Designed miniproteins, single chains, continued (5). Designs and how they scored, part 76

Each design is a single chain, and the fold is of that chain. pLDDT is the mean over its residues in the fold that is shown.

## One batch from the design tools (miniprotein)

Design m18624
Fold by ESMFold2-Fast:
Order: structure tokens, then C-alpha cells, then sequence
Structure m18624 (fold): chain A 100 residues (1-100)
């Protein structure tokens, strides 16, 4: 289903972000997140997804970008943890919309 495909793409974005926090190359992970976001946008457009779902997905992508930027800038771990918590909340919101 579209929901299952979108959740799989989001889970891959989450894994890439957590790998960057663990020391993986931020530029490489960022490029892969952009590729996955583009694939998800194409999926959402093909299936005429509701605006609410598109907006919730965009919040996940923005959250991922914020974490990756904080890692690249060598922000304190406490700041990175707050951004990760925010990202996880945005993911949970999107999943709830898709399961409704």
C-alpha cells in the first residue's frame, strides 16, 4: 500500500539520521535523505495524497534536516537529542495519519 511504502521510506530516513548521529558521514546521509524525500514526494503526488499527509511528511524531512545540520555543526549532544525527540514526534504524527 501507499501508506506502507511511505512508512518504509520514513523509517529509512530515520535510520540515516541516527547513523549520522552515531558518526556516519553527514553529507552522504543528507544526500540519501534528499533522494528518499524526492521518492516519497513522487509517491504522494501519484496517489493524490491529502495535504495533511504531505505536510506531516514535510515536517519529518525538515526534522531530519535539522538533526543533520546540528551534527554537521558539532552542536552539543543535548541539543541533538532534543531535535531527535522532535523528529520522532513528527514521525509518530505521520504514522497516526496513515493508520487512520
Amino acid sequence: SVADELIALVDEIMALVEEAVAGADVEEQYARVVELANRAHELLERHAAPEEVREAFDRVVMGAAHVLTAVAEREPQAQIDLLLESLRRQRARLVELLRA
Scores: mean pLDDT 90

Design m18625
Fold by ESMFold2-Fast:
Structure m18625 (fold): chain A 87 residues (1-87)
Amino acid sequence: SLEEELIEVLEKAIEAVKNKDFEELEKNLRRGLELLSKMEDEELKAIAEKALVAIQLAAQHIKEGNLKSAEILLETAERLVERMREK
């Protein structure tokens, strides 16, 4: 399903940030935005949008050396992805 693919893409993006693999992150962010544009479920779309923003901000904080801020944002993204799985 589109939902399952988006969840997988978000999980891969979170792992890419943790591994500082910014090329893999960019690929998953592009795919995530593409899948998000096809979503008609407003609640799931809102949760996914928040997760994408948290992931992007976490990556920026890692690049700036703000590891604690990045950790909090990644934890937020992981909780949002878990909410998408629970429906």
Scores: mean pLDDT 88

Design m18626
Fold by ESMFold2-Fast:
Structure m18626 (fold): chain A 68 residues (1-68)
Amino acid sequence: SMEERQRRNLEGLQELAADLHALSDDAAAKARIDALLTEIREAVERGEPEEVIRALMDEFWAEVRALA
C-alpha cells in the first residue's frame, strides 16, 4: 500500500540522515534534516495526502543536496 511504502521510505531517509551526521560538520543543516524527518514521520502517521508527503520529501532531498 502507499502507507506501507511511505513508512519504508521514511526508514530509508532516517538511515541516510544518520550517515550524513557522520560525514558532515554542518550542524545547522543536520538540524534541518532531522526536523524534516520528524515532519515526514508525523505527516505519514496523520495520513496526510500523498502530495504533502512528497513535498516534505522534496525538501529533505534539497537539504541533502545542499550538503554536497
Scores: mean pLDDT 78

Design m18627
Fold by ESMFold2-Fast:
Structure m18627 (fold): chain A 87 residues (1-87)
Amino acid sequence: MKKEKLKEYIEEAKEALKKKDIKKAQESLKKVFELLKDDPEVRKKIYDAMTKAALEARERGESDEEVELAGLQAGVDAAEEYLKSQL
């Protein structure tokens, strides 16, 4: 059950990012973090990936929207890698 919901929320976030729907991607990723509340190490890895990507985008002089998209994309990618490791 948890793995199926995690997959669904990751897919929702991926589709939102394809459409550049930042708000929908943020909401889907919040659901991912809620499912992972009992796994602080995984949550930290996802958060660290998001923070690193956002900082790198900011250093490149990207817009605020591009910085947010970079962070969200890295978070989704990290969550998907975790899901694949659990299959």
Scores: mean pLDDT 83

Design m18628
Fold by ESMFold2-Fast:
Structure m18628 (fold): chain A 92 residues (1-92)
Amino acid sequence: SSDLELSSEEELEAAKLILEGAPLEEIFEAIKKAKNKVGLAKAALAVYVKEKNYENVKKILEFMKELGVPEEVIKELEENVAKLKKLLEEAE
């Protein structure tokens, strides 16, 4: 992405909720209000993978489908998550 505006109030609020581990429902509502919905959903996905919270990983991928992300992109993200999971499990 060549033009990523990270300074909108809605995007900062969504990022804060993701980092604080807020309830998924609050995170989803904040993402829906933001301009870069898919980017914020991918950021949440990365945080949950790092935290080994694979239930939330599954839920965020389902939310991305609701946002209209193509199935092939979701499949690529699922494959990337599986690879990262293996690396994180090997790293203790």
Scores: mean pLDDT 77

Design m18629
Fold by ESMFold2-Fast:
Structure m18629 (fold): chain A 78 residues (1-78)
Amino acid sequence: SWKELLIQAGASEEQAEQLLRADDSLKGAVAYYLVQKGLVPPELVEEARAWIQKASLPALIKAAELYNNDLPISHLLD
């Protein structure tokens, strides 16, 4: 599940729930970050692609910066 992936990526249970209740732009950033980390299983790949397509460019840039600087996914809530 997405919640389990977010916890594996370093989010708390509360942070995972906040990220999953977020707008389409932030969910796209979440999916992009998890894809870059190689954490998305085959059954969620199509959903991840759909989320990424709805993300804004600024949200994707933020996710890429977090990944490149080895910062945790929870920083998407900042």
Scores: mean pLDDT 83

Design m18630
Fold by ESMFold2-Fast:
Structure m18630 (fold): chain A 77 residues (1-77)
Amino acid sequence: MEKAKELIKKALEEVKKALEAYTRGDFDSALQEFDKAIKLFEEAKKLAEYYGDERLVNLAKQLIDFVKKLKEKIEKE
């Protein structure tokens, strides 16, 4: 299950890049990096589902929801 964990780590790096862009006032880049993070978490979730790792599926789901909330806050929803 190492690949699903690697995807989560990559997604967290994209979240970091998004937050760095946000602190620079680059909202377009921040939103793009959040979208990349969501995609990577969704890939990790799908891979975890394939291997039957319910804990990792739930973790990926929670991280997707969290990043979507951050994105909404930037979009002023």
Scores: mean pLDDT 82

Design m18631
Fold by ESMFold2-Fast:
Structure m18631 (fold): chain A 62 residues (1-62)
Amino acid sequence: MDEEIEKAVREALEMLKGVYARNGYVTEEEVEKAIEEATKGLSEEVKKKAAERVRKYYERAK
């Protein structure tokens, strides 16, 4: 559901902000890991939609 997707996206982005604050950069592997952690136990559809939103955010934050 939309709310679950939003929550997963927020959690993944918070993890990635922590990585960026420590290292000054974020790798694609860390983006994928954050998505997997934030979407753990959620449905496949929620995982897919959350992953798409997080990846787009990361690409725009270049």
Scores: mean pLDDT 76

Design m18632
Fold by ESMFold2-Fast:
Structure m18632 (fold): chain A 100 residues (1-100)
Amino acid sequence: MEREEELKRLVEQATRDAAQAAVDVAAEYGPLVSAEETAARMKEVVDRRAREEAERHPEAAPEFARAAEGMHRSIDASLATAEALRAIGDEVQERIDAAK
């Protein structure tokens, strides 16, 4: 029985759809809430979609879980980058203010 190719394509499609949904959430909420709250909302939609797909395709449940974990890591990395850029911006502004 060869369902591996079919399941792989389903996982790839679901991953792309979940990534797009996370981007849509970031676009809607990013201007309105903190970066941390935006990241939490992105993770929530990723987890929801991973769960729904795992229920439809139980054989691929570990792959959907792994993809969700990967997306969580990407969201966390983006949040850390945003925090670092904000800290650099604050430091630059402090130096400008100190210089008059």
Scores: mean pLDDT 79

Design m18633
Fold by ESMFold2-Fast:
Structure m18633 (fold): chain A 68 residues (1-68)
Amino acid sequence: NAARDAAIAALEAEHDQRLAEVNKEGETKYKEASKESFDKWMQAGKEYKKRVDELEAERDAALAAARS
């Protein structure tokens, strides 16, 4: 049945095209999410280190004052 075969071929072609679009979209979203997660992790690390450095400076200043 030529009409059925043509309909099946059209559906398969449409499915293949849609699958390619979904795969491309998924890859883009994954890359963006991975970058955002890494950037957040790096920023948290910088903020933590800055706070530790500030606390150490405060402690050292207090110890110097107490010894004077």
Scores: mean pLDDT 81

Design m18634
Fold by ESMFold2-Fast:
Structure m18634 (fold): chain A 79 residues (1-79)
Amino acid sequence: REELVNELKELLERFGKEKGLEPVVIDAILTTLEASAEGKTADKFRALPKEVQEKALKAMAEFAEEHREELQEIAERLE
């Protein structure tokens, strides 16, 4: 489980760098992923500026679309 979360984090960080996302946006995505995986609330994400939240959500949607196959493989390994 922790290994799968780390793989997903590495994939997201690589995607963010390739798309030229600001480090703060990448950090927001990774923090949200970790909080969700731990069953914690995304309160830290909601405390971020609206612009950063919108960029992170848009980037996550684009990531899910472009990396559908990798996400499916990770999801299957979680089952």
Scores: mean pLDDT 71

Design m18635
Fold by ESMFold2-Fast:
Order: sequence, then structure tokens, then C-alpha cells
Structure m18635 (fold): chain A 77 residues (1-77)
Amino acid sequence: MKISEKTLKEIERLVEEGEYDVALAFLEIHASIAKLAGDYESAAQYYELGARVARRSGDEKTAELWEKKAEEYKQKA
């Protein structure tokens, strides 16, 4: 499974609107769905994208946490 074009566009829209918290919540939900499906590659991609969103919002601590989660699931993929 890959991040769908529809999901990516929705996240891009939220980031452009400055809705960083909503974008992160959306990504966390999708990462959780991917994990439940055993799709660790997609879960890692959602966490990598979330880290970039958090960093853009100035939340370095959340960015570091999501980068760590992305690496963990990338190793499981």
C-alpha cells in the first residue's frame, strides 16, 4: 500500500491552510490504519510526512518523535 493521491492532497491542503494539528491527527489515523493492516511501509511514510508537518509548524519535539516512529516501522517493512 502507498499513500493515496487523495490523502496526500488533503494533507497538503491542511498544511497550506495552517491547520497543522488537524493534518497531524489525519496522518496519525492513517498510520494507525496501515499498522492494523500490517502495512508498515505506508505507516512509516505517514510518520515521515507527519514529522515534516510538525517541523514546519515549529514543533521540533513532535517532529523528532514522529521521525523515530517512522524509522521503527521502516525497519519492520
Scores: mean pLDDT 80

Design m18636
Fold by ESMFold2-Fast:
Formats: C-alpha cells, structure tokens, sequence
Structure m18636 (fold): chain A 90 residues (1-90)
C-alpha cells in the first residue's frame, strides 16, 4: 500500500507541475480557455488512474489517496484562479 500511495503523490506532483506550466504559458483569454481544457483532461486521466489504484488498497490507504486527490484538486483550482486573474488584469 505504501508504495502505491507514494506513486500517487509523485504523479500528483507531476500533474500539478504540468498544469502550472500550461496555465503560465497562456497570454490571452482564448489561450487560457484551451489551457484549462487541457488541464481538465490531465486531471481526469490522473483521477481515473488514482481510482483504479484505490480499488486495490486497504481502507486506510484509500483515505490517504483521497486526501492527496482533494489537495491536488484544490491546488489546481488555485492555479486556475490565479491564471484567470492575471489575464483579466492584463
């Protein structure tokens, strides 16, 4: 269980880094809309994989993965809000 939970943490960090780079690259509202769509697709792919992993874990390990997923989603939402404010202010 510990190894799989750690893999989820590493993959979550990778997704966050890619989402951040994608959003940071957007310069216009049109580019931001496309970046948000790609970020959503990346999040959905991560979530689907994480759900498959959770199906193989103990109840306690599943709770840890759920927390990682929730924290990752909150950080993605924060990055999206920051990108929206940056482009709106430009």
Amino acid sequence: DEELVEEVRERAKAVLAEVKALLDAARTEEELIEALKEAQKMWEEFLEWAEEVMSKLSEEARKEVIEIVQETKAEINKLATEAEERIKAA
Scores: mean pLDDT 85

Design m18637
Fold by ESMFold2-Fast:
Structure m18637 (fold): chain A 72 residues (1-72)
Amino acid sequence: SVEEAAKKIQELVPQLSPEQAREAARKIQALVDEAGKVTTELIEQAAKVLQSLGVPPTQARIVAAEVASELY
């Protein structure tokens, strides 16, 4: 769920606020729903969402892959 994904983002990226984590989870859920599967392209798009919130590129990609898999 988006709520569980938001908690996971907060745990993996403690520097994000709960509101930022929820917004990221919603955006990543929308990407997963649109793609219908977890692809490299989806993970890169999800990583860009996290990078827009200040997460460094390497960490953003790792977190994006983990969260996208949970939302799939």
Scores: mean pLDDT 82

Design m18638
Fold by ESMFold2-Fast:
Structure m18638 (fold): chain A 95 residues (1-95)
Amino acid sequence: SLAEAALAVYQTLRANPSLASALVNSLITMLDLGVILTRAEWDSMSPEQQALTVALFYLVDQSGKLSGAGKKALDLTLAQNPDLRAAYEELRRLL
């Protein structure tokens, strides 16, 4: 499943904390600027890119660093992408 692939990526990121921090901070910055991942962008991703995206959104949410604007952008991203939302929610249950 996409959630299981995202779990594997999450574990890899946890083993590489400096890289994980750089990617998480970049995504936090984009979300805080109000950047939203669209359905077309999600559908254009490879399965590996989709798994990475799910894992990164989980890590961003867990960081507690998102502004109010960033939380809104995350919520809108999940609303636009039901497959991403389902995998994100399942990853949260697996962890």
Scores: mean pLDDT 89

Design m18639
Fold by ESMFold2-Fast:
Structure m18639 (fold): chain A 85 residues (1-85)
Amino acid sequence: MIVEKTKELLKKLEAAKSEEERKQIIEEFVKEMAEEVDKAMATSDEEKRKELEEEVREALRLLYEYLVPIAEEKGLEHGEPQAPA
């Protein structure tokens, strides 16, 4: 389920028009992921924890693969554009 949620998040990020919108979407996703991880950690089930760890890792990989090209291409760094020297 976490992987599916990540795919939905990536779709939302692609549709986002502003940096502020993207920030909000990412924040919401991070919150949801933290809650899922907390739930798995609370159950002390070794198998469930391993499965969640794998899902989280795959979700992070997908997110990273999508965000890195977008950040590089679109210049999503909200740094002030300082002049060519």
Scores: mean pLDDT 68

Design m18640
Fold by ESMFold2-Fast:
Structure m18640 (fold): chain A 69 residues (1-69)
Amino acid sequence: MSAAEAIKRMQLEASPGNAAAGGSALRELEEAGVPGERVGDEIVEAALTAKDAAEAGKASGELARRAIG
């Protein structure tokens, strides 16, 4: 839950154009096998390291779109 909230918060602040890369950050964390409860913290750390909150935003937007549609 905290992970999804972190992604959604970044999505709200992400620039539309740059959000396209958001999926890469989420995928890297999933491939690393980070537990869901740690995903939020890892996303924040990875985003700070990469300096790209838009990446998390794109991932959140794509997940929300698929959940609705």
Scores: mean pLDDT 52

Design m18641
Fold by ESMFold2-Fast:
Structure m18641 (fold): chain A 82 residues (1-82)
Amino acid sequence: EEEERLEKLADEVYSYVKEMDKNPEARIKAVEIIKSMTEEEAEQVIALLEKRDPELARKAGALYDVARGNPDAAIEYFKKEA
């Protein structure tokens, strides 16, 4: 079921994004999960997160924008800042 799959993705993104300020590895994993999603999937996952935590949803959206523009640079950027 698509709704169940999107909820799973939202749960994973939520877990890693909330930890990424304290855990550099969680930041890298958040970028990797976001990079694995299609544009349509990312939009739906962010909408689900916005219902639960609008601040975290904005953070996830920002990560998606960076990863979509240049995923390799985004991963390297977060490695350096870790």
Scores: mean pLDDT 73

Design m18642
Fold by ESMFold2-Fast:
Structure m18642 (fold): chain A 85 residues (1-85)
Amino acid sequence: SKRQEMLRKGSSAASSAAIRSIGYEVQAEILKDDPKLAEEYRKKSEYYKKLYDELKTSIDNIENEKTSEEGAKKVNEIIEQVKKE
């Protein structure tokens, strides 16, 4: 179904965002002796953490059949943001 496909794509995008967030956090720790570079990686980690949180909220709304056309559009927009490197 369209709903199942959206949940699958959303879950995949959320996993990707979570992995990127963790990866950047680890890189910031490795580079902790370079404060400017560490700060750049921390900001990237926070960016992907925010995308993950937004996707998780939207997926929960879809699963509970409380999603609107606006909610579906928001999920697709966040998925596209996660796909960008």
Scores: mean pLDDT 79

Design m18643
Fold by ESMFold2-Fast:
Structure m18643 (fold): chain A 67 residues (1-67)
Amino acid sequence: MAEEEAMRRAIDGAAEAARRAIEEKNFTTALLHIIVIEVLAELAPSEEVREYAREVAEELRKELKEA
């Protein structure tokens, strides 16, 4: 499960970076981190990780749109 764990860490790191960028009003940087999470969702080794990545990206896109 090393690939799944690495993917979850990558998703979490990108989400943290995206939220920091939103807080700092760096919307382009925030969008780039969200796109990284969306790409990771397409590359996900399991449906569980893919669903997690998509949910995180969707939440961040809503946060970005409302900021």
Scores: mean pLDDT 84

Design m18644
Fold by ESMFold2-Fast:
Structure m18644 (fold): chain A 97 residues (1-97)
Amino acid sequence: MSLSEKATERMLKEAKEAYKKGEEAGAQAIALLADDPSAAQRVEELRKKLKEHYKKAEENAEKALKDGSPAGVEAMTHAFQTMKLAAELEALLRRAA
């Protein structure tokens, strides 16, 4: 396995862990924001974006590992967005608590 392939696998693993943490944080934040429907709606929008970016990271990583280097760049971009969105959801949970 090339260094690039190992990097893609590591990025996907990190994105998957970030996705799980972001989903947990988002669910907890929504429970704490029961008295603020607008803030709860913003958390739901971030959760939707988190899911979309993680899905694209997974799809492009699978494609890159099989037959396409251009898909590797897309996979990394979506993995970074997944990690960023997860961090934003965790920050929202800390502010809601």
Scores: mean pLDDT 81

Design m18645
Fold by ESMFold2-Fast:
Structure m18645 (fold): chain A 88 residues (1-88)
Amino acid sequence: GTIEGNIRDGKRLHEEALELAEVDPEKALKLAFESADKYIAAGNYDSAVESLREVGRRLEELGHLEEAKKAFERAEKIEQEMKDLQKS
């Protein structure tokens, strides 16, 4: 897809993840990961990290601590990958 298409898909998937966080935390996490992958495909690592952290915070507030942890761990992994790309 195009950069613009990947950003649009990333936003849509992120919004859907936030909507599902209360009723289906596992699906919300899956959509959050798909959103992050779309942002990464667009080169928007900061958007990928921030969107995962937002879903993670929402899941944590709702008491879905294991899913929240997975969202935060994926954000940290992407942030590390971004730092590694800046060195090479």
Scores: mean pLDDT 86

Design m18646
Fold by ESMFold2-Fast:
Structure m18646 (fold): chain A 80 residues (1-80)
Amino acid sequence: SKEEEIRKKFKEMLENIKKDPSSFQKELNELAKKMLELGVPLELISEFNKEVLKAYKETKDIEELVKKLEELAEKFIKKV
């Protein structure tokens, strides 16, 4: 399903960010591309990206960032 594909890509993104935090922007762009390919409205993708970038800027601890991003993804997936 669309939700399962997004969830899978998001988990991949989180694993890559944990291994290399400098990959954050690349991973976020790849996730956005996948969501667009799956037909997620651009407005929803834009809103999600704003929330993700805010969490990234406000959170210095990688494990806490990952937890916040997982919570944001669950809220977002319910809207698609």
Scores: mean pLDDT 82

Design m18647
Fold by ESMFold2-Fast:
Structure m18647 (fold): chain A 70 residues (1-70)
Amino acid sequence: SLDEAVDALFARLDRDGSGTITREELRAWLKEEGFSDEAADRMIAAFDKDGSGTVTREDLRAALEAMAKP
């Protein structure tokens, strides 16, 4: 489910328990999932729409919902 995807990403990437995912952590994960640097940067921009350098749970949920929905 979407909630499971959000929780799984935070469990894997939010290693310090801050409640946010850094751009570097998200990029590393995307690269391990087989995305190129360019694709990863584009996806990070979609996840971190605020450009803050971190992705909140709400930002991640919204981005994943858009990607999961047709």
Scores: mean pLDDT 72

Design m18648
Fold by ESMFold2-Fast:
Structure m18648 (fold): chain A 64 residues (1-64)
Amino acid sequence: SLEDLIAELSELTGWSREEILKAARGAATLIQELGEDVALAMLEREFGSRRAAELVLEMGKLLL
């Protein structure tokens, strides 16, 4: 669920709910403009964490 993804990402990164939701909205935009594979690569580079990127990407897909 979205709440489970938020909880896991908060535990992993220390980000607030608002920061996580902002990242998820950004990921939704990247997915729409560039596709999932490019979005994932960009998020991983930005965050320095593959797991954080995967969680944010999954949330972005739920917001589409």
Scores: mean pLDDT 88

Design m18649
Fold by ESMFold2-Fast:
Structure m18649 (fold): chain A 80 residues (1-80)
Amino acid sequence: LTPEQLAEELRRAGLDLLRDYSAQPEPIEVDNVASALSVVKLAAGLAGGTVTIEPTEKPNEYRVTAEVDGEVFEFTIKEK
């Protein structure tokens, strides 16, 4: 792969992750919230967007708002 092709594939992968997570109304349950938040930050960065992460009232639960090219993705991540 050329650097340009790799960059485009990574951008698509990041955007696909954000779309998949925001497509479901239920919180995304993960084994490790810190790792999951790191992956989301990486996905948003690769997609060329920004991300805001806010703790909810519940422990180990975070509301994520990501914006890529004017499209907003909102979802909740919580630890099992």
Scores: mean pLDDT 81

Design m18650
Fold by ESMFold2-Fast:
Structure m18650 (fold): chain A 63 residues (1-63)
Amino acid sequence: MLQRLKDNVVIDEALPQETRDTLAEAINSAKDMKELIEILKRAPELGAQFYISDGKIVFVPLR
């Protein structure tokens, strides 16, 4: 369920506020899994990377 994944997103506070706001808005506006995957693919453009742990999508600073 798309909504379940959206509800289980974690955005690390170490990311800049602008990046966190952009990711949160993009994730909330995603209409389907295709749009969500597109956001995940573009996270590096914002200086973020993601991983999946226990069904949660976790965004952390790009190292």
Scores: mean pLDDT 77

Design m18651
Fold by ESMFold2-Fast:
Structure m18651 (fold): chain A 98 residues (1-98)
Amino acid sequence: EELAKKLKSLTPEERKKVIEQMVADAERELVKLFEEARKNGEQEKLAEIISSYLPSLDPEELVKATPEEVVARLRAEMPSPIDLFGLVEAIKKELEKL
């Protein structure tokens, strides 16, 4: 992935700061996506999209959880910040197709 190669060129301290910003941005984006999906009645579709990438996550549990709880579960399932960022982008693309 292009992003991983870019991060490898940074110092450890610079990489940590970039990763922290990316994680914070991805978490905020995920919260917004879940809040919007709930307002539009699309939370079941969003949960199905996420479970298709992370089969260990039950879509019924994702529908019941708060946006913050969903983000916490995704963080636990995806220890790599780059994977979390990639998931947010994949979810956005799938929602655009609908």
Scores: mean pLDDT 73

Design m18652
Fold by ESMFold2-Fast:
Structure m18652 (fold): chain A 93 residues (1-93)
Amino acid sequence: SETERRKQLSNEVTKEMQKKFKADPKTLLNPEIEAKMTKEEADGLSLTFALYLSDEISEEEYREWISSLKNPEVREFAETALEAYVEAKKKLE
């Protein structure tokens, strides 16, 4: 099902994030980077990335959102999350 494919993709993204950031598998966030973000920034990142993973927003819209971010730590994390997603997609396609 589409839900099963999305779960597989989420798993592969988690693995790529763990490689790049040593990210926590439950949150996909690195604790050191999360400590540099406000709760609102962390929530916004999680929501926007989830929308991108669910195809509710395009890569162009996600990149535009990244460009609007004021916190460089959040921007770097969001860019790396996109890179991890692209690599995960290549492995599943």
Scores: mean pLDDT 71

Design m18653
Fold by ESMFold2-Fast:
Structure m18653 (fold): chain A 97 residues (1-97)
Amino acid sequence: MEEEFIKRAEEAIEEALKEGMSEEELEKMIEAIKKILKEELEKLGESASEEELEFYARVALGAIIGMKKQVEERKKKGITYESDKDVEDLFEEIKKA
């Protein structure tokens, strides 16, 4: 189950790259998520290796991209959830980094 989740996250990144996301944009978003994860861990008195931060940031980015794509597909069908704004706001915040 976890392996399938990681695969889906990686597939979401690959699709985004095919749809016009640059590798530079991908790297910027991964760095933004790594910074957020590091700051959250520091608040808890914890730390993670650079490799762990990179891995979790990449998986998290794939999940966020996948959720945003689902939001866009639902909007095309005239369906909107209240949580859709939270997904869109999170993606925009990551993009601004």
Scores: mean pLDDT 76

Design m18654
Fold by ESMFold2-Fast:
Structure m18654 (fold): chain A 63 residues (1-63)
Amino acid sequence: SAEDEARLIAAARLEIPIDRELLRRLGRLAGMSDETIEGVLSGELPETVALNAIRRRAEELLA
């Protein structure tokens, strides 16, 4: 979990690329539903949905 939290903070800062597996992992940690995660991965939902959730969770972890 600490490694996933560090990767979530790095992803929020655009320091690492977010591949499909990392998006599923970080999306769940950010409180996204599986339906929302799959919607972003399929292109049905904009990528900003995932980026906003990841940023919000990173801010919570850094507070």
Scores: mean pLDDT 82

Design m18655
Fold by ESMFold2-Fast:
Structure m18655 (fold): chain A 72 residues (1-72)
Amino acid sequence: MSSFEENVQKVFDFLDKNKDGVITKEEFKEYLMKYEGYSEEEADEIFEQMDKDKSGVITFEELKEYLEKVRV
């Protein structure tokens, strides 16, 4: 696994508190506000952009794409 994928996995594991294989809207917004410095409104907008299917959750692949874009 690449260092980038390892980093994505660590972030995913950190956010997936229930270990159900997805990140909820609340968990993802909390991450953006607490660790990335976004406002609640900005975090909501980012989540809406990533939740393309409007499932209300973020998958591992969606998180990976986001982190690749922002180069965490």
Scores: mean pLDDT 73

Design m18656
Fold by ESMFold2-Fast:
Structure m18656 (fold): chain A 75 residues (1-75)
Amino acid sequence: APTDPTQAQTVFRNTYADRMYNTGRQTKDQANRIGDFAVNTRNFTDDQLRQMQGYLQQGRWPADIPGWAAFPDIT
């Protein structure tokens, strides 16, 4: 059965999806699906997600985040 997302997973997913949507690269629905895919399929730890979320909040693109290679090619 699917495990409920942690707070760290939810915060990261929403921050990442919002970033992708606001840059005009993806529609809101596409950005949300990409965020869900990244969180649900890659098994990041909460600490990794908090670090990555912190970089997104600093205005860094996903490609600049340590561990970005775990995400699919999203341009």
Scores: mean pLDDT 61

Design m18657
Fold by ESMFold2-Fast:
Structure m18657 (fold): chain A 55 residues (1-55)
Amino acid sequence: MDELREFLERNLDKEIDFEAVGKKFGVSASTVRRMLLELQIERGVELLKEAVEKV
């Protein structure tokens, strides 16, 4: 599962085909979507903090 998370983390800013990624990692598209959503929320919070602090 860590490989999927790392892949999604590296590709958060790119177009992702949930079906293709799910097939590549042997998981369902819904699993990919759930993990991506979680990572996007986490990264969004981190980026907001950095932008406010450093601008």
Scores: mean pLDDT 73

Design m18658
Fold by ESMFold2-Fast:
Structure m18658 (fold): chain A 119 residues (1-119)
Amino acid sequence: SMSEEKKLQEKLEKLDQLLDKLNKDPETAEYNVAALIAALLLQIYYTKDEKKREELTKLLKHALKYYIETFGTDLDRLKALVREALDELSERPLSDEEIAELLSLLESLFQEVLKELGL
């Protein structure tokens, strides 16, 4: 609906403002953006609501596009930073299986964003 499209647009605008704020310190910028990506991955992984999962996936793809345009296309580097951020953000240790599933989702969405960018 137009109301849902407007709400998503407002969330994307707030995400852009957050990404720009995270990018202000060049020493921590890449890690801070990767940590936001990790937080979105965790929310997608634990959500039971399909509609919320679809919205979070759009936000995550937008954050991945920002990362690619700002820091480049090194997926292995992004995976390493996301793995580090997952350890810091998680209230409990994640299993190797949970980490593998989260990084597999990251890789899939990263490849989709590269394709959408013509890379």
Scores: mean pLDDT 86

